Designed miniproteins, single chains, continued (3). Designs and how they scored, part 101

Each design is a single chain, and the fold is of that chain. pLDDT is the mean over its residues in the fold that is shown.

## One batch from the design tools (miniprotein)

Design m11513
Fold by ESMFold2-Fast:
Structure m11513 (fold): chain A 70 residues (1-70)
Amino acid sequence: DIQDIVRRISTHFIQQGINVRDFMINSSTAQQRAAIIQAAQALGITLTPAQVSQILSMMQQGVNDGIAMW
């Protein structure tokens, strides 16, 4: 479930002291993609390139819409 993966990655960022909303607003798409991949690797989750793009899109949309997805 992609939403469960988003929740786990967001929780990981919070546990590392990252303000997810501020990070998503103030970082490049390349930095956001790299951070998602690194978080997934730390959590033992294997992501396809399509899943990385979907997670990135969902997190970006959440910030844009003011929805707390994390």
Scores: mean pLDDT 79

Design m11514
Fold by ESMFold2-Fast:
Structure m11514 (fold): chain A 81 residues (1-81)
Amino acid sequence: SSEIEKLLEAFRKLVDIQLEDAKKNNYSQSQKDSMLAALRALARAEAAELRAQGVPEEEVRYFERGADELIAEAEKELAAL
């Protein structure tokens, strides 16, 4: 849905902000791991909230897959630093 697409866009922007912060501040491996863990926790919390609001399961799964892909790309970019 358009709402899920907007939520994924907001999540992408958050990931981008966190990646830029990691680069600017030369994050240690521990800080990178903590950032990725926080992003995963946020994605799970958002999915739980969508389910609580009665959003269809297929839309929640679409969000979860999109968020997982964004986090996986962030993890690759952090590994290249």
Scores: mean pLDDT 88

Design m11515
Fold by ESMFold2-Fast:
Structure m11515 (fold): chain A 84 residues (1-84)
Amino acid sequence: IEELQEKVDKLQKEVDELKDKLGQTNEKLAALEQLENPNQEEIEKLKKEIEELRKKLNEVSKELAETLSKLNAALELEEQKKKE
């Protein structure tokens, strides 16, 4: 259970970090596109980063959901074994 909880905490932090970074990167992209002389190389890099972040977020989110399911099942079994 402790191992599953630690894994959930790590995956949750990674999901939160990816979501935050994705949001920040999208805002940076929008701000750069508003400039009269935007750095096109930076824009291209941010767009690539956004695509990578989305793919990673989907993968980590799936692993998190699976680990949460395992943790919940383990907690239910622990409750049953302790009689309360």
Scores: mean pLDDT 79

Design m11516
Fold by ESMFold2-Fast:
Structure m11516 (fold): chain A 63 residues (1-63)
Amino acid sequence: SMAERERLFNELLAEMRRAGASEEALANVKRLYEEGVLTADDLRALLALVREDPHLGIGLAGM
């Protein structure tokens, strides 16, 4: 659902901020989300990755 996708996106941004992501990386993730590139499954995978390996997760999310 759209509400679930928005919730996952907000959780991802919060975890990325806690992990020390730059404002540029956060802006890039927001752009991909707004452009519809990141599905709910993509957001779940990135969120799990940021929680498991913050450096790798931030790098992939900020692509």
Scores: mean pLDDT 81

Design m11517
Fold by ESMFold2-Fast:
Structure m11517 (fold): chain A 69 residues (1-69)
Amino acid sequence: LSDEQRRELGRLGRELVEAVEAGDREAARKYLEQMRPYLSEEQVARLERAIEEGDVEALERVLKEAVLS
């Protein structure tokens, strides 16, 4: 990923975390769709699971891994 893509992914990831913390799964899924082009299918699946479960810690771990990839 480029520096610009990492910054954008970080911004979208923060928005996604805030949406999950607020219980807004619809907003969280919209942010995930915006991130999809920068993520592997496995990373998307893990993020979708974390959104469904409201697991902010799991969500942040996957996002950190994705930015470092």
Scores: mean pLDDT 81

Design m11518
Fold by ESMFold2-Fast:
Formats: sequence, C-alpha cells, structure tokens
Structure m11518 (fold): chain A 79 residues (1-79)
Amino acid sequence: SDEEALRARLREIVEEYIARNPDLSESEIESLRRMAETMPEFGRKLGLSVETTVALFRDQVESLGAMKDAIDKLIAERE
C-alpha cells in the first residue's frame, strides 16, 4: 500500500539518522521513530504527495539536530 511504502521510506530516514548520531539518547531515538509513524497521517491530512512528505520529513529530522545544537549552546551561554 502507499502508506506502507511511505512508512518504510520514513523509517529508513530515521534509521540512517540514528546510525549517523550514536550519541542520541533512547528517548530521542523513540521520539524520532514515533515521528516516522505519525508523519503519513499528517501528510494525508495536508493532501501531500509521498515525495513531498518524504522531503519534508527528511528536512524536519535534520532540523531537529540543528535545534538541539542551538538549545545546548543557549544553555551553556546562559550559565
């Protein structure tokens, strides 16, 4: 099914990101995998194509890394 194919692609993006980031906590890994599970329904609700949903999800996963780095810096600078 289209949803199963989409889910497989989103899961692959998450597993590739996890493999590149060995310092991720178990909680962060669980959150990323949960995002992959919920993204197909959000894409469907917004009327997005599979390709657009995949592209947006890839960008979102990469943006989380940048946001975490920004937060860590902000905490260090406030002390």
Scores: mean pLDDT 78

Design m11519
Fold by ESMFold2-Fast:
Structure m11519 (fold): chain A 96 residues (1-96)
Amino acid sequence: DVSPEQKAILAQYQAEHADEVAAAIAANTPENVRYLAELQIELAQKLSPDDEELQIQIEMIKLVLEGKYEEAIKLAEEKFGGEAAESLKEFAELLE
């Protein structure tokens, strides 16, 4: 559940970045995919900093952004199963 403080952070973030996010989604370049992923990581860290499962998911996405695809996919499969590994592979392909 989202606290009033987290809801305020989300609303502010959306207001500040709506146009940038829309432009990045429309362009769909590797650079814009990285930008969107980094933005989502920042938002997730602000909304749920104490969520251990979310922190592991953030770590896996960071590994993909660093080019450590095999390590990221292996961690996703071990921690969350095949669907998470497939989702992460699709994300990695968007960066190429």
Scores: mean pLDDT 70

Design m11520
Fold by ESMFold2-Fast:
Structure m11520 (fold): chain A 67 residues (1-67)
Amino acid sequence: DLAAVLAAVLAGLPPEHQALVREYLARGDLAAASTVMTGAELGYSLEEIKAYVAAGKSPAEIEAEAA
C-alpha cells in the first residue's frame, strides 16, 4: 500500500522534515511533499529543501544535484 510506504518513509525522517512534509500534504501539495521527502533522504538542510520547493524542483532534479 503506497500510503503505508509513505508513512514508513516519513517516520524515518528528522522531526523538522516530517513536519514540513505533513504541512504540504495537508495543503494537498503532493509535488512539494515529494520534494521535501527526497531532499531529507539526500541529507539536504531544511533551508535548501524550502528553496528547492520554491523553485519548483522535482525529486529527480534534486537527486541529480546531490549526485
Scores: mean pLDDT 76

Design m11521
Fold by ESMFold2-Fast:
Structure m11521 (fold): chain A 87 residues (1-87)
Amino acid sequence: GSSEEEERAIEQVKGLFEQLKKRTKEAIESGDKEKLEQQLSNIETFIEDLEKLKELAKERNWTKLVKLTEEKIEELKKLKEEVEKAL
């Protein structure tokens, strides 16, 4: 059902976010400009994907996923600022 689809999407978003956050932290700690630029691109793409997922979730009344995408977009924007400061 739709709740099972929402829960699967939630777990996917959480997993992708944690992987991206870990790679971004490693890039910042390394000081490698090419890795930082790659993570900046990856963060921007993930924000765009989450904005699309948020609109889909709103249409389906998937309120948990709407909230999660909003929270993760804000966290990604902060992470983007950290990468830009490291460049």
Scores: mean pLDDT 89

Design m11522
Fold by ESMFold2-Fast:
Structure m11522 (fold): chain A 79 residues (1-79)
Amino acid sequence: HMLSREELERILRENGKDVPEETLRQLARDAAKEFGLTDEEIEKVIEEVLKNRDKLDPETFGADIVEIVRKVKEELEKK
């Protein structure tokens, strides 16, 4: 099941910086699917989100994940 932006924001509010890795993977996967990425591309987005996990701000966490998805998609389209 895909997570909406509202659900993503709710999960982030409830867990803050303590968001489990599995939850971050699911959020990144669902966000990437909203941008029409393939399963292989989604895995790249998940890796990018996890690499930037320590840089995510609790107040902007949801927007930061969406921005990472957008950046990965743009980089893939340039190839």
Scores: mean pLDDT 67

Design m11523
Fold by ESMFold2-Fast:
Structure m11523 (fold): chain A 88 residues (1-88)
Amino acid sequence: NVELSPDEEKLVPRLAKLLKSLLPKKLTDEQANQLARCLLQKFKELNIDVSPLLNKGGGAQVVEFHQLLIRNPKAMSAVDKCLKELGL
């Protein structure tokens, strides 16, 4: 696993909140944080920087994350892999 820096670890709760709003299945805060950490690690390996997206407010954050997944098949694959690895 690629280790997250302290600054990247600060993105975990922001991404977790976004994932809880996007997924049809209700995730616990623990599950959402685990998924977010997994996804940030996969994105780091793929050289995908989500920090600009996560610094945006509300609806813009949702739209830009959705566009990332549509436009980048590797990003979508990373979500699927993290869900499978975590048994979600």
Scores: mean pLDDT 80

Design m11524
Fold by ESMFold2-Fast:
Structure m11524 (fold): chain A 67 residues (1-67)
Amino acid sequence: TEMDLLNQASQVTADVAREIQAERPVDPSSIVRAGNLAVQTLLDDGGTPDQARQRALDVLRQAVQQQ
């Protein structure tokens, strides 16, 4: 279900955010929120679990790059 897909993407986002936080003092809640929003947008377009996971990773990487 979409709920299961969102939960999977949220877990991946949380795992990556935890790794980033370990290397730099950043507020992971803002990054996780951005990742979850991007995943929700993808799901509205009928995205797949793999696409949702990749979108979450891309958002996290972009957030790190911008700072």
Scores: mean pLDDT 63

Design m11525
Fold by ESMFold2-Fast:
Structure m11525 (fold): chain A 85 residues (1-85)
Amino acid sequence: MFEEAYELGREDLPNIPEESIELALRETFPSVDLSDLDAVRKALEEVMEEGLAYAKEHNDVEGGKAAAYNYGILDAYLEEKEAAK
C-alpha cells in the first residue's frame, strides 16, 4: 500500500538538502547512533511499520501516504550512505 508515495519520496531525495534529512533523523531517533547505518535502518523500519499499521487501523489515508513518502526519502538516503562505504 502507498507504493506511489514511497517511490515519489525516493525520487525527491536529490532535491532535499542532506542536512535537512540528518536533522529529521536526529529528531526522530535521538538515541540512535546515526553513523551506525544498520541501527538507523532497523529503527526506521520499526517506526514505519508502526506508523503504517496505525494509519490503516484508523483509516488515515493521508497519514499513511505521508509515512510512506518519508520512508522512501530515508530509505533512499540510507542506501546512498551504505553504497559510499
Scores: mean pLDDT 77

Design m11526
Fold by ESMFold2-Fast:
Structure m11526 (fold): chain A 79 residues (1-79)
Amino acid sequence: SRAEREQLVKELEQKLKELLELVKEKEPELYAGLKEQADRIIAHMRAMVDAGTPLEEIQKMVDATMKQIEEAKEELKKK
């Protein structure tokens, strides 16, 4: 249960790192602000894991954030 929650957060963290690397390359001016936002998202998710938030709720939030990441990556790739 906790291991599954930790794994979801780890997967999200990796996807955010991929997005930030692309941002650093394509739009370096935006990097600092987006990195700060990504750090806040991960901190929030880790706090939810520590609070014992149900896997279903964490999965829902991870899925929503992953969709936003993929959309942002597609926009950056067009540049």
Scores: mean pLDDT 83

Design m11527
Fold by ESMFold2-Fast:
Structure m11527 (fold): chain A 63 residues (1-63)
Amino acid sequence: GSAADAEAARLAGRHDALKAGLSEEQAEEYGEAVGRGVAAGKTPEEAQKLGNEAGRAAKARLG
C-alpha cells in the first residue's frame, strides 16, 4: 500500500488495540506492526495477524 495507507492503518490499529484494553505501549506496537504489514502490501487479515503477534510479544515483555 501507499505510505498514507500504512499510516492510516497504523493509527487505526493503535486505536482498536486501545479500545480492546491494551496498554498504550502494547497498542503502539500493535499499530506499528499493522502499518508495516500494509506498507509491505499484505492483506488486511495478514496485517491484523502481524499486529496480534506484536501485541502478544509486547504483553509478554511488558506484563
Scores: mean pLDDT 81

Design m11528
Fold by ESMFold2-Fast:
Structure m11528 (fold): chain A 91 residues (1-91)
Amino acid sequence: MRKKAEEILEQARAGVDSPEVKEIARALQEKLREWAKSLSPDYEEGRKEFAEILKKELGLSEEEAKKLIEEDEEIEREIEVKLIERILEEK
């Protein structure tokens, strides 16, 4: 699943004209917007809330969620990949 999610993310970033890629990209953007709207504007509280979202939505452990949040360099891509995996599993 992860390799397929990574391929879809790269295709979406490359602007591939595929109905499946476009559908998944739209679902990804909608989920990320929903998460962003739910977060506290306070930095520390927002980070805690984001960790809880990652645990609930992506099935991550507390340790995995904390590690992703602390590793700023890979956080965006890793979250997008894991969220695409979840979208694919729901199909």
Scores: mean pLDDT 73

Design m11529
Fold by ESMFold2-Fast:
Structure m11529 (fold): chain A 96 residues (1-96)
Amino acid sequence: MLEKELEELEKEIEEAAKTKDPKERLEKLKEVVKRLHEVFERASKEQLPKVIEVARKALDVANELELETTDLELQLEASVLAIAAASIVASAESQL
């Protein structure tokens, strides 16, 4: 069940990365990071490596969005998402 949720989140991250409109990309990524945090809270120790993998992918997309956009509001929100994704990675790694 949780593995299926992580696979769906990974696909949604890939879709966000391919989304040309920066605002639409940000909105998709926000939903993914929120759901990923909820999945992380329910994850067993054995599932944490996959959570880390998916969170790192979300972090990469957030960092790319921050670098590509000249819109200050979008840059700020992308930066906040990057911090949220990085926090999931750090918290999950600390439990291994």
Scores: mean pLDDT 86

Design m11530
Fold by ESMFold2-Fast:
Structure m11530 (fold): chain A 77 residues (1-77)
Amino acid sequence: SNKEQAEKYREKGKEYVDKGGDALMKGDLKSAAEYYEKAARHYEEAHKLDPSDERSKRQAEISRKAAEGLRRMLEEG
């Protein structure tokens, strides 16, 4: 059932990526960063539960980088 739990974390990760994209399209960089950070955490948990799931590891890395980029933009004003 670890794979079933990993799938639920993957579903939540995707939901947060979609919310991050929506926030970004609205120009809400702060909310976009927060959603991509949540997406990264969910994909990280999916990979921990299913270590063979390299896609979740990659999605976590992508989401982390997106959040970091947005956080840098927010720091610059």
Scores: mean pLDDT 89

Design m11531
Fold by ESMFold2-Fast:
Structure m11531 (fold): chain A 72 residues (1-72)
Amino acid sequence: SDLLKEALDLLKTNLDRGERLGASPEALRTLARSTIDYIRDLAKKLGLSQEEIDQIVEEVEKLAEERLKEHS
């Protein structure tokens, strides 16, 4: 879905910016959590089903885990 693509792009952009600004691993984890929470809230407000929200969040969380492994 378009929202999934935008959600993944938002997470990538936020983490890339955080890394460029020298954010700590803890700050990057907080940024990822905040981004996922924002995406979940937005999808809910847009009237997506719980199933669609869960699918989008799962993909975004997977990308966050992959990115954050480099900082563990």
Scores: mean pLDDT 84

Design m11532
Fold by ESMFold2-Fast:
Structure m11532 (fold): chain A 86 residues (1-86)
Amino acid sequence: MEEEKKLRLETAQLLYAAERLAEIFGDPEVRELVEKAAEHYEKGDIEKALSYARQAVEKGEEILKKRKLTPEEQRVVDAIRAELAK
């Protein structure tokens, strides 16, 4: 019970991060992964939602390394990374 609540919270945090990255990049692959993660989260498939959200963040990280961000975008990404590192 508590473990599922913790997993849902982590999934929500990753979803938030992935949604922000999708918004910044406009990349269709990241967006598709975010959509899948949100769909599974809504249906209570937290394990699947977490998997897709993590994939979206990882894809976003790859794009980040190739795309130069504005200072504002970089701050958002750094804040998300700090939160996810917990």
Scores: mean pLDDT 75

Design m11533
Fold by ESMFold2-Fast:
Structure m11533 (fold): chain A 60 residues (1-60)
Amino acid sequence: SDFSARMVNHSILYSGHRGRMDEALRRGDVVTAERHRRLMDTHRSNMDSNRTNVDNLRNS
């Protein structure tokens, strides 16, 4: 389903931003790390919203 595809895509993007955040922190680049952390939070929120929508549709 479209919801499952969106979940996978957001998970992949989340992992990418986590790696970039870790690299930035290792370099002491707090500004870049914070940007990637916010992007991770956005993708996590999208994954949670997508899961809720799937659950609501299944129970409707």
Scores: mean pLDDT 72

Design m11534
Fold by ESMFold2-Fast:
Structure m11534 (fold): chain A 74 residues (1-74)
Amino acid sequence: SEPSPEQRAQMGLAVAAQYALDTGRWDLALDIMRRILAKHPLSAAQRAALLARLEATDPAVAAVLREMLREIEA
């Protein structure tokens, strides 16, 4: 099945967090995440569900995503 807009947004956030881990380019990854969330805002519950899924498979990516989401909300 084709991913929903929500699932595409979640995948984009995970890829941006991985990019920050791989390159150290935090500012560029944050810009990408802001653009994704501007087009497809995710609720607190949707963000929590994404973080829980990532923590089970890629805890380092989950940690980076948590910090980036906090910066966007602040």
Scores: mean pLDDT 85

Design m11535
Fold by ESMFold2-Fast:
Structure m11535 (fold): chain A 90 residues (1-90)
Amino acid sequence: SAARAQRLQQEMQKGLEEMEQVFKALVVINEAFKYLDETKDLKGAVEFALKKLKPFSEDAKQRALSIAKKLAENSKDKDHLELLKELEKA
């Protein structure tokens, strides 16, 4: 069925678009990590991240935070973990 094939393609495209939003949210979190590393300003880094994350869906933000937390735990970066805890509270 042509309708079934078209629906599958639409679902696949939606999944790719959702993954792209998660990746873009991860880029924002990484920019906040760099801001924190350069300035040592936790409050400024949190405000920077929250402002830039505002347009993203809750699902994209939660998935990006989960990935970023796993990466920060692997690197044992305490400053990055503290930033992520503050973002999770907001």
Scores: mean pLDDT 86

Design m11536
Fold by ESMFold2-Fast:
Structure m11536 (fold): chain A 66 residues (1-66)
Amino acid sequence: SDLEKQKKANLAKNDQILKDLQNYIKQMKDSGKTPTMDEVNDMFVQLAEASDYYLNARRAEKQLKS
């Protein structure tokens, strides 16, 4: 169904952003440098984007169950 495809697509985007963030955090830790305020803010923006994709997937899932 279109809703099932929408759910899977949104979950895939959420997963990709989280993987990119995990890789970025690892790179920061390995570099031995303290992140700047701008870098921290960028991470929060990316988390907000991932959260929106997750919520879109949850909305599609609720429609599938109704």
Scores: mean pLDDT 83

Design m11537
Fold by ESMFold2-Fast:
Structure m11537 (fold): chain A 67 residues (1-67)
Amino acid sequence: MTISQYMQQANQYLNNAIQNVGDSSKFQQYVDQMQGYINQVGQINQNAGDSMMQGSNDLISQAISQN
């Protein structure tokens, strides 16, 4: 997989996690998948991985605070 493909997968799971903040089991499963793909991004480019992890956690925290 390319870094762009890992980033795309991470974003898909981020969106799934945000849509499922009310379902703890599904939410955790999607967060775990998202983090797995962000870690793969970080292995190729650490700065990109760190940036994606921070941005994704910020969006998740915002979604939780609104639900």
Scores: mean pLDDT 86

Design m11538
Fold by ESMFold2-Fast:
Structure m11538 (fold): chain A 65 residues (1-65)
Amino acid sequence: SVEELYERLRALLLAGRFEEAVALYEEEVKHLPRSDLERLLELAREANDPMLADMVRDALGIRSP
């Protein structure tokens, strides 16, 4: 599920395992439909995780103001 994918990605980032987080992003996160990416962005915001929120915004093609 999208929530499980979010938990996996967040756990990797919190552990400093950035290469694995990037691999997961490229393989699974980047190719998600927009609705799933929007859900991931909500989860990242609820967790106050700016790095994960930025990754999801990049996948959505959104530039931060």
Scores: mean pLDDT 77

Design m11539
Fold by ESMFold2-Fast:
Structure m11539 (fold): chain A 107 residues (1-107)
Amino acid sequence: SELVKALVREAYGILTGDIELMVESQLVIDKLYDTLTPEQKEALDLIVEGRTEEAIELLEKLLEEDPENAIAHALLIVALARAGRREEAREKLKEFEKKFPELVPEI
């Protein structure tokens, strides 16, 4: 859950322009990178490379296969936020907070 909380903090940082929150979140994500599945690593790598639409397509496919995949939900919110699809990112973040309240970080 620490990785999911870091991904959600990254999304908050992007949506609010909080650079410190983004940097802190990225350090946690980097430390926990090896805990990701190969498909989750691919999605994160696509996000980091700015290939955000490809990341969104991959993540939507992963969520179709496993709708309970909290990491894929959090990665999708980050991808939408980085793509500048801010309203969609906020809507998905609200859905995430409702579905996984225990994984929502304190901010």
Scores: mean pLDDT 86

Design m11540
Fold by ESMFold2-Fast:
Structure m11540 (fold): chain A 69 residues (1-69)
Amino acid sequence: MRKKLEGEISESLIRMYIAIGKLLASRGDLEGAREAYEKAIEMAESDESLSEEEKEELIEEARRGLEEL
């Protein structure tokens, strides 16, 4: 149960940082958006409780956001 709960929390936090990045980018805060996306990627890559598929999806979404900056 601990690893499952940690995965749910980590996924939610990573998705939140991606959402913050998108919001900041839409407001013209490119530096803040970059920091949010980079944090999301770092969290996804270092997390041991997320599946490989979930990590790939989250990292790809954050990287796509960075490429659009």
Scores: mean pLDDT 79

Design m11541
Fold by ESMFold2-Fast:
Structure m11541 (fold): chain A 67 residues (1-67)
Amino acid sequence: TKEVTVLGGAFGFEVDDNLVVTKVAEDSAVKDLQVGDRIVAINGKPVTSAEEVKAAGAGSVLTIEPA
């Protein structure tokens, strides 16, 4: 697993219901996030829904499993 920090107010990526990243914008606020990565935690707390990911703001740390 790796950790990625949300650097800005716009997150610029999409996840599906399995928390797998499906799209990343070129100007995404989250660097080093790639399509196929799975989001497993936010700020050290396990996530279970895409809505929890969308609620993450600037300065949040995402724990991901690389594709």
Scores: mean pLDDT 70

Design m11542
Fold by ESMFold2-Fast:
Structure m11542 (fold): chain A 69 residues (1-69)
Amino acid sequence: GKERELRRMVRIGGTMMGLSDEEIERILEEAKRGNKEALELVRKYIEVARVFTGDEEGARKALEALEEL
């Protein structure tokens, strides 16, 4: 599902940026609360994951899931 792709892409990008799983989870929860800074971080991690993996479809689904928050 789209939420699964959101979580996967954010974990890849966040890990590449040096974040722990706990830090990534906190940022996702803040983004779900409408925190604009957390939403910008989530978008950045999706982009990092897209560039690193070449997974255009996964990134697109992740961004669609983010819009549904």
Scores: mean pLDDT 86

Design m11543
Fold by ESMFold2-Fast:
Structure m11543 (fold): chain A 100 residues (1-100)
Amino acid sequence: SLEEALRKAGESFTLEQAQELADEIAADPSKSIAGMGVLTVAMATKADPEVIATLAIGLARSGGATEGMLERVRDYAKKAGNTELASELEQALAELRRRR
């Protein structure tokens, strides 16, 4: 769960755990803030890039993610040189802006 993930944020996530969390975040818009918290800790602790990408995609697919959340993660992806993730986040931002 996201709450358990936040408690274990200092420990290594497996890609499978990241995929499960990404699906949970994407399925429930109310978990977007908690999902952003998990992603922020993963970025700060320099977690595996695949784990970070998986969590970011889950957040981007969540209907509860704010424009500011998606912009911050996009900027991180660009700085990290992850052009694929940055492109996916730009698509999510364009979709979000189209709905406003």
Scores: mean pLDDT 72

Design m11544
Fold by ESMFold2-Fast:
Structure m11544 (fold): chain A 96 residues (1-96)
Amino acid sequence: SEVLEVFRETLEKVIEAIEKGKSWNEIDRIIDEGYRKLKELGASEDVLREFELFAVRLKIEIDYGKEQGLSTEELVEIARNIGDEALKRIEEILKK
């Protein structure tokens, strides 16, 4: 599925950005590009909603984790877990 490929690519770019200590503004640009690509593929509203939910959860958890002094490795684990949950939900939507 091209939708799943775009999401996986976006997630890996987000994880790499966190690992490299990039700003939220740079991560947000990666997310915006992924959303744009999903819209161009004709992704359903349900898929786009799950992508938006992923983006919101990621920002909240990464911002909170940084305030608590979490390591880059811990922030990457959080991002991967949030992304994996969103991937599973999108896969379920695409099977219907």
Scores: mean pLDDT 89

Design m11545
Fold by ESMFold2-Fast:
Structure m11545 (fold): chain A 80 residues (1-80)
Amino acid sequence: SAASHGIRGAGSLYRKLHEEFGWSAEEVAEYLRSLSPEEAAALLAKYAEIDDPEASRNIRALDAAQAARAAASGAQTLAA
C-alpha cells in the first residue's frame, strides 16, 4: 500500500515540475520510474514536507496516471 507521505510528495513534485517546467503527470511518473527506488523515495519524502492544500489535487492526477500505467505494464519491473 502507498504511504500518504509518498503520495503527497508525488503531488507536490508534479505541481512544481508542471508549473515551473511544463511537465505532464505522465512525464513526472516516467521520471520517477527512471530513478532508483531509493532516489525516488528520497525525492518524494523531500516533497512530502510541503504543506500545500493544492498538492492534494495534483496527487490525484499523478496517482491516476501512475496507477493506469502500472495496470497496463507487465509485472516484470522493467525499471533498472
Scores: mean pLDDT 60

Design m11546
Fold by ESMFold2-Fast:
Structure m11546 (fold): chain A 68 residues (1-68)
Amino acid sequence: SKETLETKYLFLQLVADSSRFMAERLEKKAEQETDPQRKQKLLQLAEENRQSAEDLEQEAERLHREIA
């Protein structure tokens, strides 16, 4: 139903926002990191969270097109 798709859309948007927030926090932590190895790990985790957010946003857009 439309209501079910709307609920799924909101859920995907919420988890995408959470992943983006985590990526930003990891990037800020990396800026303060002096150890190259630890900095690289923080940046890699940030990139993974950023890509997850993008994937979830794309899925949400597909659902939004179905209900719009």
Scores: mean pLDDT 87

Design m11547
Fold by ESMFold2-Fast:
Structure m11547 (fold): chain A 110 residues (1-110)
Amino acid sequence: ADAARLAAGAARLAAELRHQVAVMREAGWADEEIAASLAALAEALAELFTRAGLDEAAALARRAAEAARAGRLDEAIELLARGIALALHAAGVDAAALSLGEALGLLQEL
């Protein structure tokens, strides 16, 4: 089912985003710096999704940016992952088949 595929893609992307956050923490990044970086990424994706006409994905990305700015990193990660998975699905791409880097590269072509 499409819903199950979207959920699987979102879960995979969320796990990869959590891994990147853990790597940044081990490298000495403060949580507020990680939150600012995540918010900036979410805002950039929200603008990109809006221009592509992906209104639901854009709304999820905006909510992710707000959650990140409020220090709710886990909520921000889940919302951003859902937005990315939805945008990829709209482009005919299975989010579960891509790395986070590959997904972000593809989204830049929207």
Scores: mean pLDDT 85

Design m11548
Fold by ESMFold2-Fast:
Structure m11548 (fold): chain A 95 residues (1-95)
Amino acid sequence: PELKLSAEGQAAIERARARLAELNARLEAGELEEREFIREAAAFLAEAYRVVAEAATEPAAREKYQLLAEEYRRIAEDPTEETIRAQDQRLLEAA
């Protein structure tokens, strides 16, 4: 089900999507390696979900977004091929 996001949380997600579009353009231009793309994308998503979690008034929503922020933070710090593949699938399904 859809979770109600605050205006600040929605803005954070929109900013992350804009940054992902910029990173995609750089990847397509050959300016960015796939692993670096995933690392940077994960960093933006981790920050966006952290903001959403902090703004969440519902405990279940707060916990969900805190876990997502932590997962993406780990990918940004130490991207492995297995972790990258699993998160790629999740990101594609969320898009």
Scores: mean pLDDT 72

